# Designs tried in a protein design run: designed miniproteins, single chains, continued (3). Part 39

Each design is a single chain, and the fold is of that chain. pLDDT is the mean over its residues in the fold that is shown.

## One batch from the design tools (miniprotein)

Design m9328
Fold by ESMFold2-Fast:
Structure m9328 (fold): chain A 112 residues (1-112)
Amino acid sequence: DIEEVLKEIEEDLERVRKELRESEINSFEELAELLERLAKNTKNPMVATALFTLSRIARGVAEGLVFPNPFTAKLAEQLKEALNEPDHEKRVEKIMEMVEELVKLLLEERLR
């Protein structure tokens, strides 16, 4: 049921936003660990996949890895922009925009 899936996504996204707001996000390592923990405690597989994807990219940025794929390179640059945001609330909103965009892409793929 699409309606039940959408409700689960909304509930998981609200929880993720709250946890990000209540957490310190001062490094890519901290962000990677936080996103991985949130993914493990997330019920919806698309939200969990988005969180794991961003966690792995944040870890890669922390380790100085090169992203040869244009899609993952774009996400890495967006995460760098988010962590360069000095305002915590704006930093959280930038991260949430990335999570929501990834969830949309996963939903569109499933519905096509």
Scores: mean pLDDT 87

Design m9329
Fold by ESMFold2-Fast:
Structure m9329 (fold): chain A 87 residues (1-87)
Amino acid sequence: DLALARRAIELAKEAIEAAKAGDIPKAIGCLLAVIGLLLESSGNPYVEEALRAALEACRAALRGDFEAAEKHLEKAKEALAKAEAAG
């Protein structure tokens, strides 16, 4: 479901902003929410790619690696675009 991928991207953005602000509990909450969405994924490979990239963005943000977090967020957006193009 494309909605899972869109929600994961929004959670990853929120995690990056929270981590930059030093709100680590909020960033952890976003990471756990993305894990929940990944467990609900229905075997669409592009949706799964977007969810996994969003998870890696959250992990990078929690490490303080904001360059890696932004790159993973871009990969998640690219995977969503591929999922939308595939139908």
Scores: mean pLDDT 85

Design m9330
Fold by ESMFold2-Fast:
Structure m9330 (fold): chain A 92 residues (1-92)
Amino acid sequence: AEKVVEKEVKDGEKAAEEIAKVAEKTILSMGGTAEVKREGNKITVTGEVDGEKVEVEIEVEGNKVTARIRGPKHVVDAIAEEAEKVLEEEAK
């Protein structure tokens, strides 16, 4: 499955870091493994849950933050929910 969450926030870099943290925590809470890589304006979280690949790509363009989440539907849904909560909080 794939989901994309996107919003304008007050601090794009802070929001992206928080999304990376909640994605990692969500994967680990499901018994998976996660690795975080930072390159320029992009943060990538890669991991596995029950042997299935999970990928979260977070891009920052000014105050706009986009997170693209790929993997098993239940993992994608859980990460997307947490990412949306971060974006709502960081937009206030």
Scores: mean pLDDT 83

Design m9331
Fold by ESMFold2-Fast:
Structure m9331 (fold): chain A 111 residues (1-111)
Amino acid sequence: KAAEAAKKAVEAGLKGDAEEAKKGSLEAAKENPKTGSGAAASAAGAAGAVGSKEAAREMAEAGKEAGEEGGLLAEAAYKGPEGAAAGAVGGIGLGFQAALDEGKWEWAEGA
């Protein structure tokens, strides 16, 4: 499912595994572009927070492939791992928080 692929992408991002994070985000995007975009942004935020700058950068690129919205959010997360770790501003890393909480968030629905 798209949500499961997205969750795997974020978990990979937390481990700094850009390859798996990208793969999961793109798989989610195939089923649901909106979910894929969120997954890419969340994975970039997670990677940044963990200090994996390279993974965050690669996920920002993957976000552009998943969708315009995802690419924009992923780039914002990449610029500031401190910002992502601090809970983000203006919705950056929204999916990141949702995935980490493992709560049944409405991922792309601006809470």
Scores: mean pLDDT 52

Design m9332
Fold by ESMFold2-Fast:
Structure m9332 (fold): chain A 85 residues (1-85)
Amino acid sequence: KTTVVVLYPDDTIDEIVEKVREALTSIGVPQSVIDEVVERIRSSKTSREAIETAVRELTRIAEKYGLEVDIVIGSDGTITITLKT
């Protein structure tokens, strides 16, 4: 199962949270773990900090659950994260 998360530089904290929640739900991460990740992202003071937190948290979850993770940063600052089960 493959899930893709695309984070744009102009994404709001709420948009980042929703994208991450949907991605983790789609790959079967437990709700309690998703809620902790979401809360960490929501604790960010800026959208940039939220994006950085989201990238860090998705990478941490990938390592914990043995998922393949691929991260591509575009010239416009768009970050594409691919998670493979």
Scores: mean pLDDT 84

Design m9333
Fold by ESMFold2-Fast:
Structure m9333 (fold): chain A 57 residues (1-57)
Amino acid sequence: GLTPEQIAAARAALTPKQRALARGIGEQLRAIGDAIDKGIAAGDLSLKPTPAPLVEE
């Protein structure tokens, strides 16, 4: 695994703009994960119907 020093160096190497971008990406990934979890819970089954998202109209 990475040492604490390597993690600190990686954080220090990021500019404020890059840190803001990384935070935004993290929030977006979290939102996607939450949406998937909600979808699974609402379905209460893992039928995995044919994955063919088509525009119906």
Scores: mean pLDDT 62

Design m9334
Fold by ESMFold2-Fast:
Structure m9334 (fold): chain A 66 residues (1-66)
Amino acid sequence: SEQDLVQAIIDQFNAELAAAKSREEVEIERQRTVGLVDAMLKAGIISEAQANEALAAIDAAVAEKL
């Protein structure tokens, strides 16, 4: 499902974030994942609500890591 895809993206981002050693690496992974979410929304793969959920999870994970 699209929700399973969103969760997989969040899980992968959290794994990449845990491996990041600098603020620059965190920002690169954040931008990559945000870009993926935006591309999926524009392609109609996920809804606006699912995109907002994913973006909120990304922001929360970055805030907790930094």
Scores: mean pLDDT 85

Design m9335
Fold by ESMFold2-Fast:
Structure m9335 (fold): chain A 97 residues (1-97)
Amino acid sequence: KGIEFEQALIKGDKEKAIKYGTELLKENPDPRAYALDLHLIAERVKDIDPELAEKLRQAAERFLSGDKPVEEIFEELLKSLTPQQLKALAFARFVKA
């Protein structure tokens, strides 16, 4: 699942990214950890794609609000991204040294 999600992001495959990403969040629902991850990724991409950074920050705040299951918020996020933004998300996840 984790490998399949990363592969989908790298390929810009929105349907598979949604499928595998939502399955991962359903198995390990930790809104605070996921919100932190999205904030860190947003910081890394803010100068490259400010629209992507803002969408990631908004999703992180929604994870913390508890109004919807995290997997639904994540699905909405991924649906809003272009294939290029999905690839940027993948690369930002691997940039931590």
Scores: mean pLDDT 80

Design m9336
Fold by ESMFold2-Fast:
Structure m9336 (fold): chain A 79 residues (1-79)
Amino acid sequence: VEEQREKARKFILDAIDEEIARYKRILNVLKKLGAPEDKIKQVEGRIKALEEVKRYVEENPEMSVSEIDAYYKELLAKV
């Protein structure tokens, strides 16, 4: 039971890290192609939101999967 909870939490954190890495790759491509500043800022905002979710999850080890998802959606709505 405890091992399954820890495994699920690690899976979520790894998924967030993978998504951050994906958006950072997109950001690098956009910068190399000379994309409009507004597009660059949108991707940077997305990366910041993901980093905030990761930090919050790390600070709150008792959070459920549904609580993490809700927090991410709230942050995206604010940016």
Scores: mean pLDDT 77

Design m9337
Fold by ESMFold2-Fast:
Structure m9337 (fold): chain A 90 residues (1-90)
Amino acid sequence: TEAEREEAAQAARDALRVAKQLGEVAQKLPSASEKARELVRKAEDIFETALAQARASTPEEGLALLSEAKKTLLDIIAEIQALYSEAVRA
Protein backbone atom coordinates (compact mmCIF):
# COMPACT_ATOMS: atom_id res chain seq x y z
CA THR A 1 0.00 0.00 0.00
CA GLU A 2 1.00 3.67 -0.26
CA ALA A 3 1.02 3.83 3.55
CA GLU A 4 3.50 0.93 3.73
CA ARG A 5 5.66 2.65 1.08
CA GLU A 6 5.67 5.92 3.08
CA GLU A 7 6.52 3.97 6.27
CA ALA A 8 9.44 2.31 4.45
CA ALA A 9 10.54 5.73 3.09
CA GLN A 10 10.50 7.13 6.65
CA ALA A 11 12.54 4.15 7.93
CA ALA A 12 15.13 4.71 5.18
CA ARG A 13 15.15 8.46 5.93
CA ASP A 14 15.74 7.71 9.64
CA ALA A 15 18.67 5.44 8.71
CA LEU A 16 20.12 8.20 6.50
CA ARG A 17 19.80 10.67 9.41
CA VAL A 18 21.77 8.30 11.69
CA ALA A 19 24.45 7.80 8.99
CA LYS A 20 24.81 11.59 8.57
CA GLN A 21 25.04 12.20 12.34
CA LEU A 22 27.69 9.47 12.82
CA GLY A 23 29.50 10.70 9.70
CA GLU A 24 29.70 14.26 11.12
CA VAL A 25 31.34 12.92 14.29
CA ALA A 26 33.75 10.67 12.32
CA GLN A 27 34.66 13.57 9.98
CA LYS A 28 36.16 15.41 12.99
CA LEU A 29 38.83 12.67 13.28
CA PRO A 30 41.74 13.35 10.84
CA SER A 31 42.33 9.66 9.96
CA ALA A 32 38.60 9.09 9.30
CA SER A 33 37.53 12.43 7.76
CA GLU A 34 37.82 11.61 4.03
CA LYS A 35 36.30 8.11 4.25
CA ALA A 36 33.46 9.31 6.53
CA ARG A 37 32.60 12.03 3.98
CA GLU A 38 32.58 9.44 1.17
CA LEU A 39 30.29 7.10 3.16
CA VAL A 40 27.83 9.92 3.95
CA ARG A 41 27.69 10.92 0.26
CA LYS A 42 27.16 7.27 -0.73
CA ALA A 43 24.30 7.02 1.82
CA GLU A 44 22.65 10.19 0.45
CA ASP A 45 22.96 8.96 -3.17
CA ILE A 46 21.47 5.53 -2.29
CA PHE A 47 18.53 7.10 -0.43
CA GLU A 48 17.76 9.72 -3.12
CA THR A 49 17.97 7.14 -5.94
CA ALA A 50 15.77 4.61 -4.10
CA LEU A 51 13.18 7.28 -3.16
CA ALA A 52 12.96 8.56 -6.77
CA GLN A 53 12.66 5.02 -8.18
CA ALA A 54 10.09 4.02 -5.53
CA ARG A 55 7.88 7.01 -6.39
CA ALA A 56 8.04 6.10 -10.11
CA SER A 57 7.14 2.44 -9.33
CA THR A 58 4.09 0.56 -8.08
CA PRO A 59 3.56 0.71 -4.28
CA GLU A 60 4.71 -2.94 -4.01
CA GLU A 61 7.90 -2.35 -6.05
CA GLY A 62 8.51 0.92 -4.19
CA LEU A 63 8.24 -0.84 -0.82
CA ALA A 64 10.81 -3.45 -1.94
CA LEU A 65 13.22 -0.75 -3.24
CA LEU A 66 13.00 1.31 -0.03
CA SER A 67 13.40 -1.78 2.18
CA GLU A 68 16.56 -2.74 0.25
CA ALA A 69 17.86 0.86 0.51
CA LYS A 70 17.32 0.75 4.30
CA LYS A 71 19.39 -2.48 4.51
CA THR A 72 22.20 -0.84 2.53
CA LEU A 73 22.03 2.28 4.74
CA LEU A 74 22.32 0.10 7.87
CA ASP A 75 25.46 -1.49 6.33
CA ILE A 76 26.90 2.01 5.74
CA ILE A 77 26.10 2.93 9.38
CA ALA A 78 28.07 -0.16 10.48
CA GLU A 79 31.01 0.92 8.25
CA ILE A 80 31.00 4.43 9.77
CA GLN A 81 30.86 2.95 13.30
CA ALA A 82 33.84 0.67 12.52
CA LEU A 83 35.76 3.59 10.98
CA TYR A 84 35.09 5.78 14.04
CA SER A 85 36.14 3.00 16.46
CA GLU A 86 39.42 2.46 14.57
CA ALA A 87 40.16 6.21 14.35
CA VAL A 88 39.52 6.81 18.09
CA ARG A 89 41.91 3.96 19.02
CA ALA A 90 44.64 5.25 16.68
Scores: mean pLDDT 86

Design m9338
Fold by ESMFold2-Fast:
Structure m9338 (fold): chain A 64 residues (1-64)
Amino acid sequence: SKAKERMIEILETGLKLLGKEETAEKVREMIEKGASKEEILSTLDEESQKAVNMAFSTQEALEK
């Protein structure tokens, strides 16, 4: 869906800007495989968790 694509785009861009390119690729794969938000967040540091939370909030807003 467009909302999911936008979420992934925001997440990848945010993590890459933080210099966490490997983390961005890993999180992208987890989302594509249907991993839960909790599962994704449990693998990340606090800074990356903030980026992921922002991306998921954007997806939720776009799917209304």
Scores: mean pLDDT 73

Design m9339
Fold by ESMFold2-Fast:
Structure m9339 (fold): chain A 74 residues (1-74)
Amino acid sequence: ATETFTVTATIKTDEGEVTATATATAERLDPTTVRGHAGTKREYDEVSGKTVIGTAAAVAEPGRVVATGTIFAE
């Protein structure tokens, strides 16, 4: 089945803390294997006055799936 994972990260900047989210979609093929892609989410953060871009990818681990992401400020 297709599963959606959300990655949330808080980045500390000179302008304050910025929270960004990214979404990954993955299909679980077996208990240790997923097929997925990075999702991209673009959000304006009013605290820093920056647009933040989040990306996330899903990775299979024994007994669980881990979603990891990268966040950029524009």
Scores: mean pLDDT 56

Design m9340
Fold by ESMFold2-Fast:
Structure m9340 (fold): chain A 58 residues (1-58)
Amino acid sequence: MDERRRAAEDLFFDLLDQGASEADAAAEVEARTGLRVTVEDAVLNGHTVRRVTVEPAA
């Protein structure tokens, strides 16, 4: 399962690097992998970071 999540994250960032929007990249990842990508702002160690979560699409 972890390998599949990593592949989904890699695909998501690859699509963003190619100029896709977060919404388009997330939709493409879900279509290809069946995994849902959620991006949110989180505070980690006192710094605001973008948190990417990959979960099975229900």
Scores: mean pLDDT 75

Design m9341
Fold by ESMFold2-Fast:
Structure m9341 (fold): chain A 113 residues (1-113)
Amino acid sequence: MFSITKNELADLIIEGLRKAGLNDKEIEEAIERIQLAVADPEKYGLTKGDPNEDIIDENSSVFLLYSSIVRILVEGSSEPVTSIEEFQKLLEKLKDPEIMKKGFENLKKIIPK
């Protein structure tokens, strides 16, 4: 069964943005926007989960929150991700520099600050 930790997801996002050619300041701002969405998910139309849950899988309370953040980065959409298979496909897209070049702009559009 597929699972990923919050720290492993954060590492994938940071590396994806870096490979896309974002500088340290742009990556720092992207992480800050993600942290704002995690702190107040309902403000951004996202589903709240248990903040103490570190593992993201199909049964975790945080699945919808973190899968939606990945969807925002990859597709610029806040529509809910409803399956683990869809989430795995989105995670593979984090490795694509052409997709991730748009990721920062997608975050700015949906998580404005």
Scores: mean pLDDT 83

Design m9342
Fold by ESMFold2-Fast:
Structure m9342 (fold): chain A 74 residues (1-74)
Amino acid sequence: SLEEAYARIDAAIEVARQALEDLKAGKLTQYQAEAVVLASIVEIETVARINPELDPRRVAEAIAEMERIREEVR
């Protein structure tokens, strides 16, 4: 459903944000945090590809947030 697709995107964003927080707290290495963020990007892109009815603005905002988090992990 559309609701499940948005829930998956929101969950992927939350997982990536937690990985950045854990990196800053010394609980993850940079390598581990980047792997988690890359997995979240793949999840969001996959959900968007199989659900073309999603709001493209919300999808673009989610991808932009992931790119921001990835830059902070570097």
Scores: mean pLDDT 89

Design m9343
Fold by ESMFold2-Fast:
Structure m9343 (fold): chain A 55 residues (1-55)
Amino acid sequence: SESAEQAKKSIEDFEKKYKVKIPEEIKQEVIDAAEKGDAEAAQEASLKMIEVAEK
């Protein structure tokens, strides 16, 4: 889906920009939230990605 593709691209860009590898568990959560349009889940997953990058 378009939302899933955008979510994957965002994760890839995030990983390249911050030189981090997002765990698959978190990637899946981000993609699932985007596909379902679940704002709460999307926000929580985004915060988890930030925590991974928060050196």
Scores: mean pLDDT 80

Design m9344
Fold by ESMFold2-Fast:
Structure m9344 (fold): chain A 74 residues (1-74)
Amino acid sequence: SEKQARIEAARKGAELALKRAEERLNHTKQSAEDTAAKNPSAKKGSETAIKEAERYLQDAKDALQANLAAVEAA
């Protein structure tokens, strides 16, 4: 019971982290588009920021899957 409660708390935390990573990517894309529209010379920096945010989201997804696999194995 207590172990299952801790596992569910870990799952909820991972889901929240994933949601925050998705929101961060969406905000980064919007900010990059706004910045590029106002200053075309910032395009390269905007593309780099989007790529880093996409990588962060992928890492968060991979971590969630690994944590779920570890929980199922326990």
Scores: mean pLDDT 77

Design m9345
Fold by ESMFold2-Fast:
Structure m9345 (fold): chain A 97 residues (1-97)
Amino acid sequence: NADLLAQIVERTRREAKELGLPDEEIEAMVRANLEGPSEETRRAAALDFAVRALKEGLPDEEIIRRLMEAYGLSEEEAQEVIDRAKDILKKMEEKKK
């Protein structure tokens, strides 16, 4: 399984790079190809949503509610996702040129 997944990821990145796609699009395609009935995929999608929602200025309460509705997270899990998203945004700002 790991070997096959590694080959799929490598092939997807190579093809997307040859097409001149931006890094954000390449990573989205990689995520889509790794998608299955895994909880890890749902958590990754929830984190991406939370980062985008925080950038748009949505309040924490609304983001938690949407994470629970759309991704089936508990309130505790939704809070952890928001906390992680805030940490990511803070680190991005610290390295701003």
Scores: mean pLDDT 70

Design m9346
Fold by ESMFold2-Fast:
Structure m9346 (fold): chain A 82 residues (1-82)
Amino acid sequence: SKAEDLAKAKEAAKDAEEAAEEVKRYREEEGLEGVLKYIGATLRAIGSALTAQIYGEKAGDLTPAEEANKALEEAGLKSEFK
């Protein structure tokens, strides 16, 4: 249903926003551990934003995907949805 798809879009957008905050934090960390955490957070942010877009399109509401993309932009990441 559209309500279920919207709920999934919102959950994915929240995960993308949390991952984008981790990207900002780990970008400032030094060493191999920081680099690996940065890569992991970046992949999570992009993947979750993509999930928000897919379910947002199915629900007919792209607001969660737009919020996720804005969080990725603020973290300095390029989004596939730009």
Scores: mean pLDDT 82

Design m9347
Fold by ESMFold2-Fast:
Structure m9347 (fold): chain A 77 residues (1-77)
Amino acid sequence: SPEDVERVRKEAEALLKRFDEDMKKATSKEQIKETYEYYLSLIDELIERYKDNPEAVAILRETKERIQKKAEELLKK
C-alpha cells in the first residue's frame, strides 16, 4: 500500500510533466483535444488500476482535475 502510493506519486508527476510538454507543443485546437483525451484515458486507467487504494486514488483524482483545468483554459473561446 505505501509502496503503491509512492509509485502513484511518481507516475502522476511524470504524467503531468509529459502532459504539460505535449500541450505546449500542440499547434491546433484539434491537437489540444486529442492530447487531453489521451491523458484523460491514461489517468482513468491508473484510477482503475489503483481503485482499492484510497490514498492513491485521491492523488490520481487531483492529477485528473489539474489536467481538466489546463485543457479547459486552453480550449476556452
Scores: mean pLDDT 85

Design m9348
Fold by ESMFold2-Fast:
Structure m9348 (fold): chain A 65 residues (1-65)
Amino acid sequence: SMKAEKLKKELLEKGLSEEAAEVAGISLEKVLEHPEGGREGLLEGIENAPDETSKIMAEEILKYV
């Protein structure tokens, strides 16, 4: 989707790897397909992020939901 491509570009511009950007794009697509639990899952993901990269990914995905 256009949202996933825009998210990937923004993450790459923030210095994340191409692999991390791709994973984030896939995660956004899944959240958009299943909106009933997606936002809550993202908020929990931010709180429980194991590293800064994971936190940035979840925070940026949340902007599109």
Scores: mean pLDDT 79

Design m9349
Fold by ESMFold2-Fast:
Structure m9349 (fold): chain A 84 residues (1-84)
Amino acid sequence: MREELEKIREKAINGEPEGLVERFILMLKGLDVPEEVIERARKLLEEAAKKGAEKVLEVIRKLKGLMNKGVSPEEALDIIEEEL
């Protein structure tokens, strides 16, 4: 667990798309977000990862921005999916 988290952190710091995706998914799991919503987030971020790390960061930034304003993770995903 700790070694896996360290590797994810390192990949995210280095701007690797897969590390950024997994780091965000771990955050959602820590917030007790439903598994169904986590799977939606993973699919969206994996599609963004195909376009590169910058796109993953853009999607994560938008999702975090909405959630910080009190939007639910499910509603935040609906909004971002419409913008992609």
Scores: mean pLDDT 75

Design m9350
Fold by ESMFold2-Fast:
Structure m9350 (fold): chain A 104 residues (1-104)
Amino acid sequence: VPIPEDPQSEALNLVGAAIASAEQALKEAEKAGNKEAAEYLREAIRHAEQARELLLQKDYEGAIAHVEEAIRYVEKALKIYPTPSARQALEMLQEALNLLKLAK
């Protein structure tokens, strides 16, 4: 599998895009009055933001752990309130996780 020349920048871009998609899904869940899905999406965003901070510090192990937690919370939200924005966030987080595991 080809590894990007700058996997940190690629992972940062993917996590950032996943945060934006998860924030859109959060707004949709809040507008729908789905408090449980909204709470899971807030937790996913929190973990994704921590993963970004750890990536900036080049802490790949810590970043992987927080991306995995963000994935779990997005999956919980999708089971309750499936949206295209939440699916997009999940796909981008999974892609970031694969890149980070290959870069280690």
Scores: mean pLDDT 87

Design m9351
Fold by ESMFold2-Fast:
Structure m9351 (fold): chain A 58 residues (1-58)
Amino acid sequence: GAESAREAAEQNLAGGEAAAKALSDPASAQMALRVGQAFAERALRGAEAGEDATPENV
């Protein structure tokens, strides 16, 4: 549901930030953050689409 997707999104963002902090190269750090953001956005979009598609099952 939306709560699980939100947790997944927050976890992906936190993972990207942690990876960025562990990396010494700024370009690699930016890539880690971008990957985390992309996964977070996908998780949120998936949950929102699911809730909209099945409102009667909420």
Scores: mean pLDDT 67

Design m9352
Fold by ESMFold2-Fast:
Structure m9352 (fold): chain A 72 residues (1-72)
Amino acid sequence: MVRVTRGQSVVKGEVTREDLERMIRVMGHEVVEVLDDKTVIGRRGDTELRLTAEQEGDKTVITHELRRRVPP
C-alpha cells in the first residue's frame, strides 16, 4: 500500500532545478530523477518525495508530495 501526503511552501523569487535538488537533499532524500526544470524526485528507503515548483508573479509555490510504501 502507498500513502501520499501533500504540502506546500512559498518562497520569494524564482526557484531553479538546483534549488529543488538542494531541498530534496536537505530533507534527507537523494535525487533520483529530474522530470523537468520545475519537477524533481528524491528517494529515501521506501519513501519518495516529489517537488514541483510553480511561479506565481513575484513568488514560487513549491508542492511537496510524499509517498511511502507500507510493508504488508
Scores: mean pLDDT 78

Design m9353
Fold by ESMFold2-Fast:
Structure m9353 (fold): chain A 94 residues (1-94)
Amino acid sequence: MLEIPEEWIDLSDEELRKLFEEAGKEKTDEEKIEKLKRVEIATSLRAVREELRNVSGASEEEIAEQVARVKEELIKAFEELSEEVEKSWIDIAS
């Protein structure tokens, strides 16, 4: 299950890099992939939030709501990619 901590969106590039390094230290390939997906989503959400703050006349509440919607869409997209990869692997193995 892909859960993105809200605090990750406010992290610096350096802090996100550290999370990426920690993902590579996970014990299983499954855990590594899951954590890498979470970091990728958080990095994308941070970029979206910064863009909205710089170009949007929206309030912080409106920005947070829009970031939350993008978060849900990214989680779905990454889960769908994972399922497609698993299906492709099974088909090749058959």
Scores: mean pLDDT 71

Design m9354
Fold by ESMFold2-Fast:
Structure m9354 (fold): chain A 79 residues (1-79)
Amino acid sequence: SAPLTDDEKKAANHAGSAIQHLKDGDIEGAIKHAELAKRYAQKAGKTDAAKYLDQAIRHAKDGDIEGAIKYLNQALKAL
């Protein structure tokens, strides 16, 4: 497997934090971390990961925690 860049590592760390915040019921913290993950995915040129992160943010804002976690996991796979 190719090594992760610094921006990809930051995207992965923030996406993982977003999942943990959702599991803890902290939707606001999860959205903040998912937005940071999206920023780093965009900087890394990981277009598909950034799109999945955008979907995760939308689902989290709608209160769809299961959908948000699904898209966060898809983003992690696309990094």
Scores: mean pLDDT 88

Design m9355
Fold by ESMFold2-Fast:
Structure m9355 (fold): chain A 107 residues (1-107)
Amino acid sequence: SMKEEELRKMIAQFRALALLEDIRLWARQGKVPERILELAEEAFNRFVFRSPEAAYHLLQSLIYLVQKDYEAAEKELKKALEAAPNEEDKEEIEKLYKEAKKIIEEA
């Protein structure tokens, strides 16, 4: 139903916000590079309303990259890509993930 769809989107939006707040906290503690926070905020702002499940899974993948759990990061990236509604959003998700991975690997 429409109400169930709205509730699912709202839950995904709140989950994405919770992950962004975790990244913000870890960045303030020096545990996450500031550039990763910038990429996380870009991902949140771009997708949270249009594709909230893609936003949530992309942010979770960035957290796994920071933890250097590349297998978990790739699994969450795949879920973000599956949740993306079009090819342009998939390309942007892959771009943000690739930039984040490069930063973590070069750190």
Scores: mean pLDDT 89

Design m9356
Fold by ESMFold2-Fast:
Structure m9356 (fold): chain A 68 residues (1-68)
Amino acid sequence: DRLLEEIERARREVEELEKVIEYLRNNVLPPQELLEKFGNAGNREILERYRRAVEALRRAEEELRRLA
């Protein structure tokens, strides 16, 4: 199911970005796994990516609801 896969990917990205934002807000270095994935992005880029991930998740969930 393509929509379920898209929702799952979007949820994982949202969760990871939320963790990164929390570490940045507390001025604490994120774990190395998150640094490798997001360390090249500035704070603004991370927030923009988070907004896009949330929007993508919302749209995928709306489409799933329409098909249900």
Scores: mean pLDDT 73

Design m9357
Fold by ESMFold2-Fast:
Structure m9357 (fold): chain A 89 residues (1-89)
Amino acid sequence: SSSRDNLRESLDDLEGRLDDIETAANNATTPEELTKVLVDGRRLLGEIDNLYRLAKSLGDDSLAARAGELRDRVSGLIADVEARLNALR
C-alpha cells in the first residue's frame, strides 16, 4: 500500500541520516562535537520510534523489524557517545 511505501521511503531517509551521524561520531574529537552527535542521535531516535510504532500499527512485521534494527543502531550510538562524553568530563 502507499502507506507502506511511504514508511519504507521514510526508513531509507532515516538510515541515510543515521549513516551521517555515525560518520560524525567516528570523526568527533571534542566534547562539543560529541554533544552535537548526541543531540542529532536523540532526535533521530524519536523519529525512528515514531516509524516503529506506525509499522506495528499497520501490522507490518518486516517494516517493524527494519525500524527496530535502526532503533537498536541509534540507541547503541547514543550509549557510546554518552560514555565518551562522560570520559571527557
Scores: mean pLDDT 89

Design m9358
Fold by ESMFold2-Fast:
Structure m9358 (fold): chain A 103 residues (1-103)
Amino acid sequence: MHVTFDLSGLPLDVQRAATDGILDGPQALVNLLRAAAREGVASASITADSQEDLEQVRSILRGAGIRVVSETVLTSPPPPLNPYQREGERQMQRVLDLLKQDV
């Protein structure tokens, strides 16, 4: 599963703070996403491994006020993840878990 957030509706200085905030951990990204959602400028694209994963992630994002602009379900099994990709998936799962806690 892969989720890409689009914050291009925010000023460039806020987008830069967002990039710096990701380095501070998943809670910083969640706080930024909630702020962008309140302004109505948070959107996301989802690539899911199954229809069930897509529906779950869509529900979490919509509950957080994030617009889903693109949805894709993979038709072939994803390639094996390298260590960096596995860490990225783990961080994304933490972001989704934090968003889910407030829904």
Scores: mean pLDDT 69

Design m9359
Fold by ESMFold2-Fast:
Structure m9359 (fold): chain A 100 residues (1-100)
Amino acid sequence: SAELEEAVRVFENQIATLKKALDDNASARDLSTLAAVVAGELRELAERMRELGYEEAAEIFDRSAEVFREAALAGTREALAQAVEEGEKNLRELKEMLER
C-alpha cells in the first residue's frame, strides 16, 4: 500500500493548503483556482489507484475530485469551504483504509 499511502499524503497536503488559504482570507477567485487544480490532481490519483487495483480508494478520489470541481465552478467562498469539509471527511475515510 505504499502507492496508496503516497496518494493519501498528497490529498492531505492539498486539503491543508486549501484550508490555510481559507483561514488566510484568500479571495474566492484564488480559492476557486486552487480547487480546480486539486480536482485535476485528484482525478489523476483516482486513475492511478484504479490501475493498481485500489478500486474503493479510486472511487473516493473520484468523488473528491468532483466535489472540488463543482466548488471551483460555483466560485463562492461558501461552496469552497464546504468542499474542504467534504474533502476532510473523504480523507478520513482513506486514512481508515490504510489502517486495514
Scores: mean pLDDT 88

Design m9360
Fold by ESMFold2-Fast:
Structure m9360 (fold): chain A 56 residues (1-56)
Amino acid sequence: MEKIYVHTSLPRDELLERLRLAGVSKEQIDKIVFTDTPTEDTATSYSIAIEKAKKL
């Protein structure tokens, strides 16, 4: 199952609200994993996280 990694420097509650406002489904939101270990695939901004979630 495809997952989206988001850096913990982004507040989780704020990101989740922005995702809902952007029309991202609950099932797509459930694919988001918060990590404190940044990799090249880890989203470090709200816009990148939302774009990745919409591509699910």
Scores: mean pLDDT 75

Design m9361
Fold by ESMFold2-Fast:
Structure m9361 (fold): chain A 90 residues (1-90)
Amino acid sequence: SRKEIGQKLLEEVLPLEMKVIALAVALRISDPTLTEEDKKALENLDLSSLKSTRVHTAEEIEEKAPPFVKEQLDKAVEERDKKIAEIEAE
């Protein structure tokens, strides 16, 4: 039922969506020349530890995003989308 789908989205998809949002925000405010400390902060989702706080446009992020952070974001998006598809297939 729609109510059961809504509950699964809240319990199973919301944490994945929060991870996607956190990584997207980190890319948006982070300098493309992230330090090793900034990379570790992103792995732990501790955005308060990031030293690179420059706000970037979507176009600047696409051109300059560190491969590590972009890879983590791409994986998080894939995990979220797979979970949504799984729930919708029920």
Scores: mean pLDDT 61

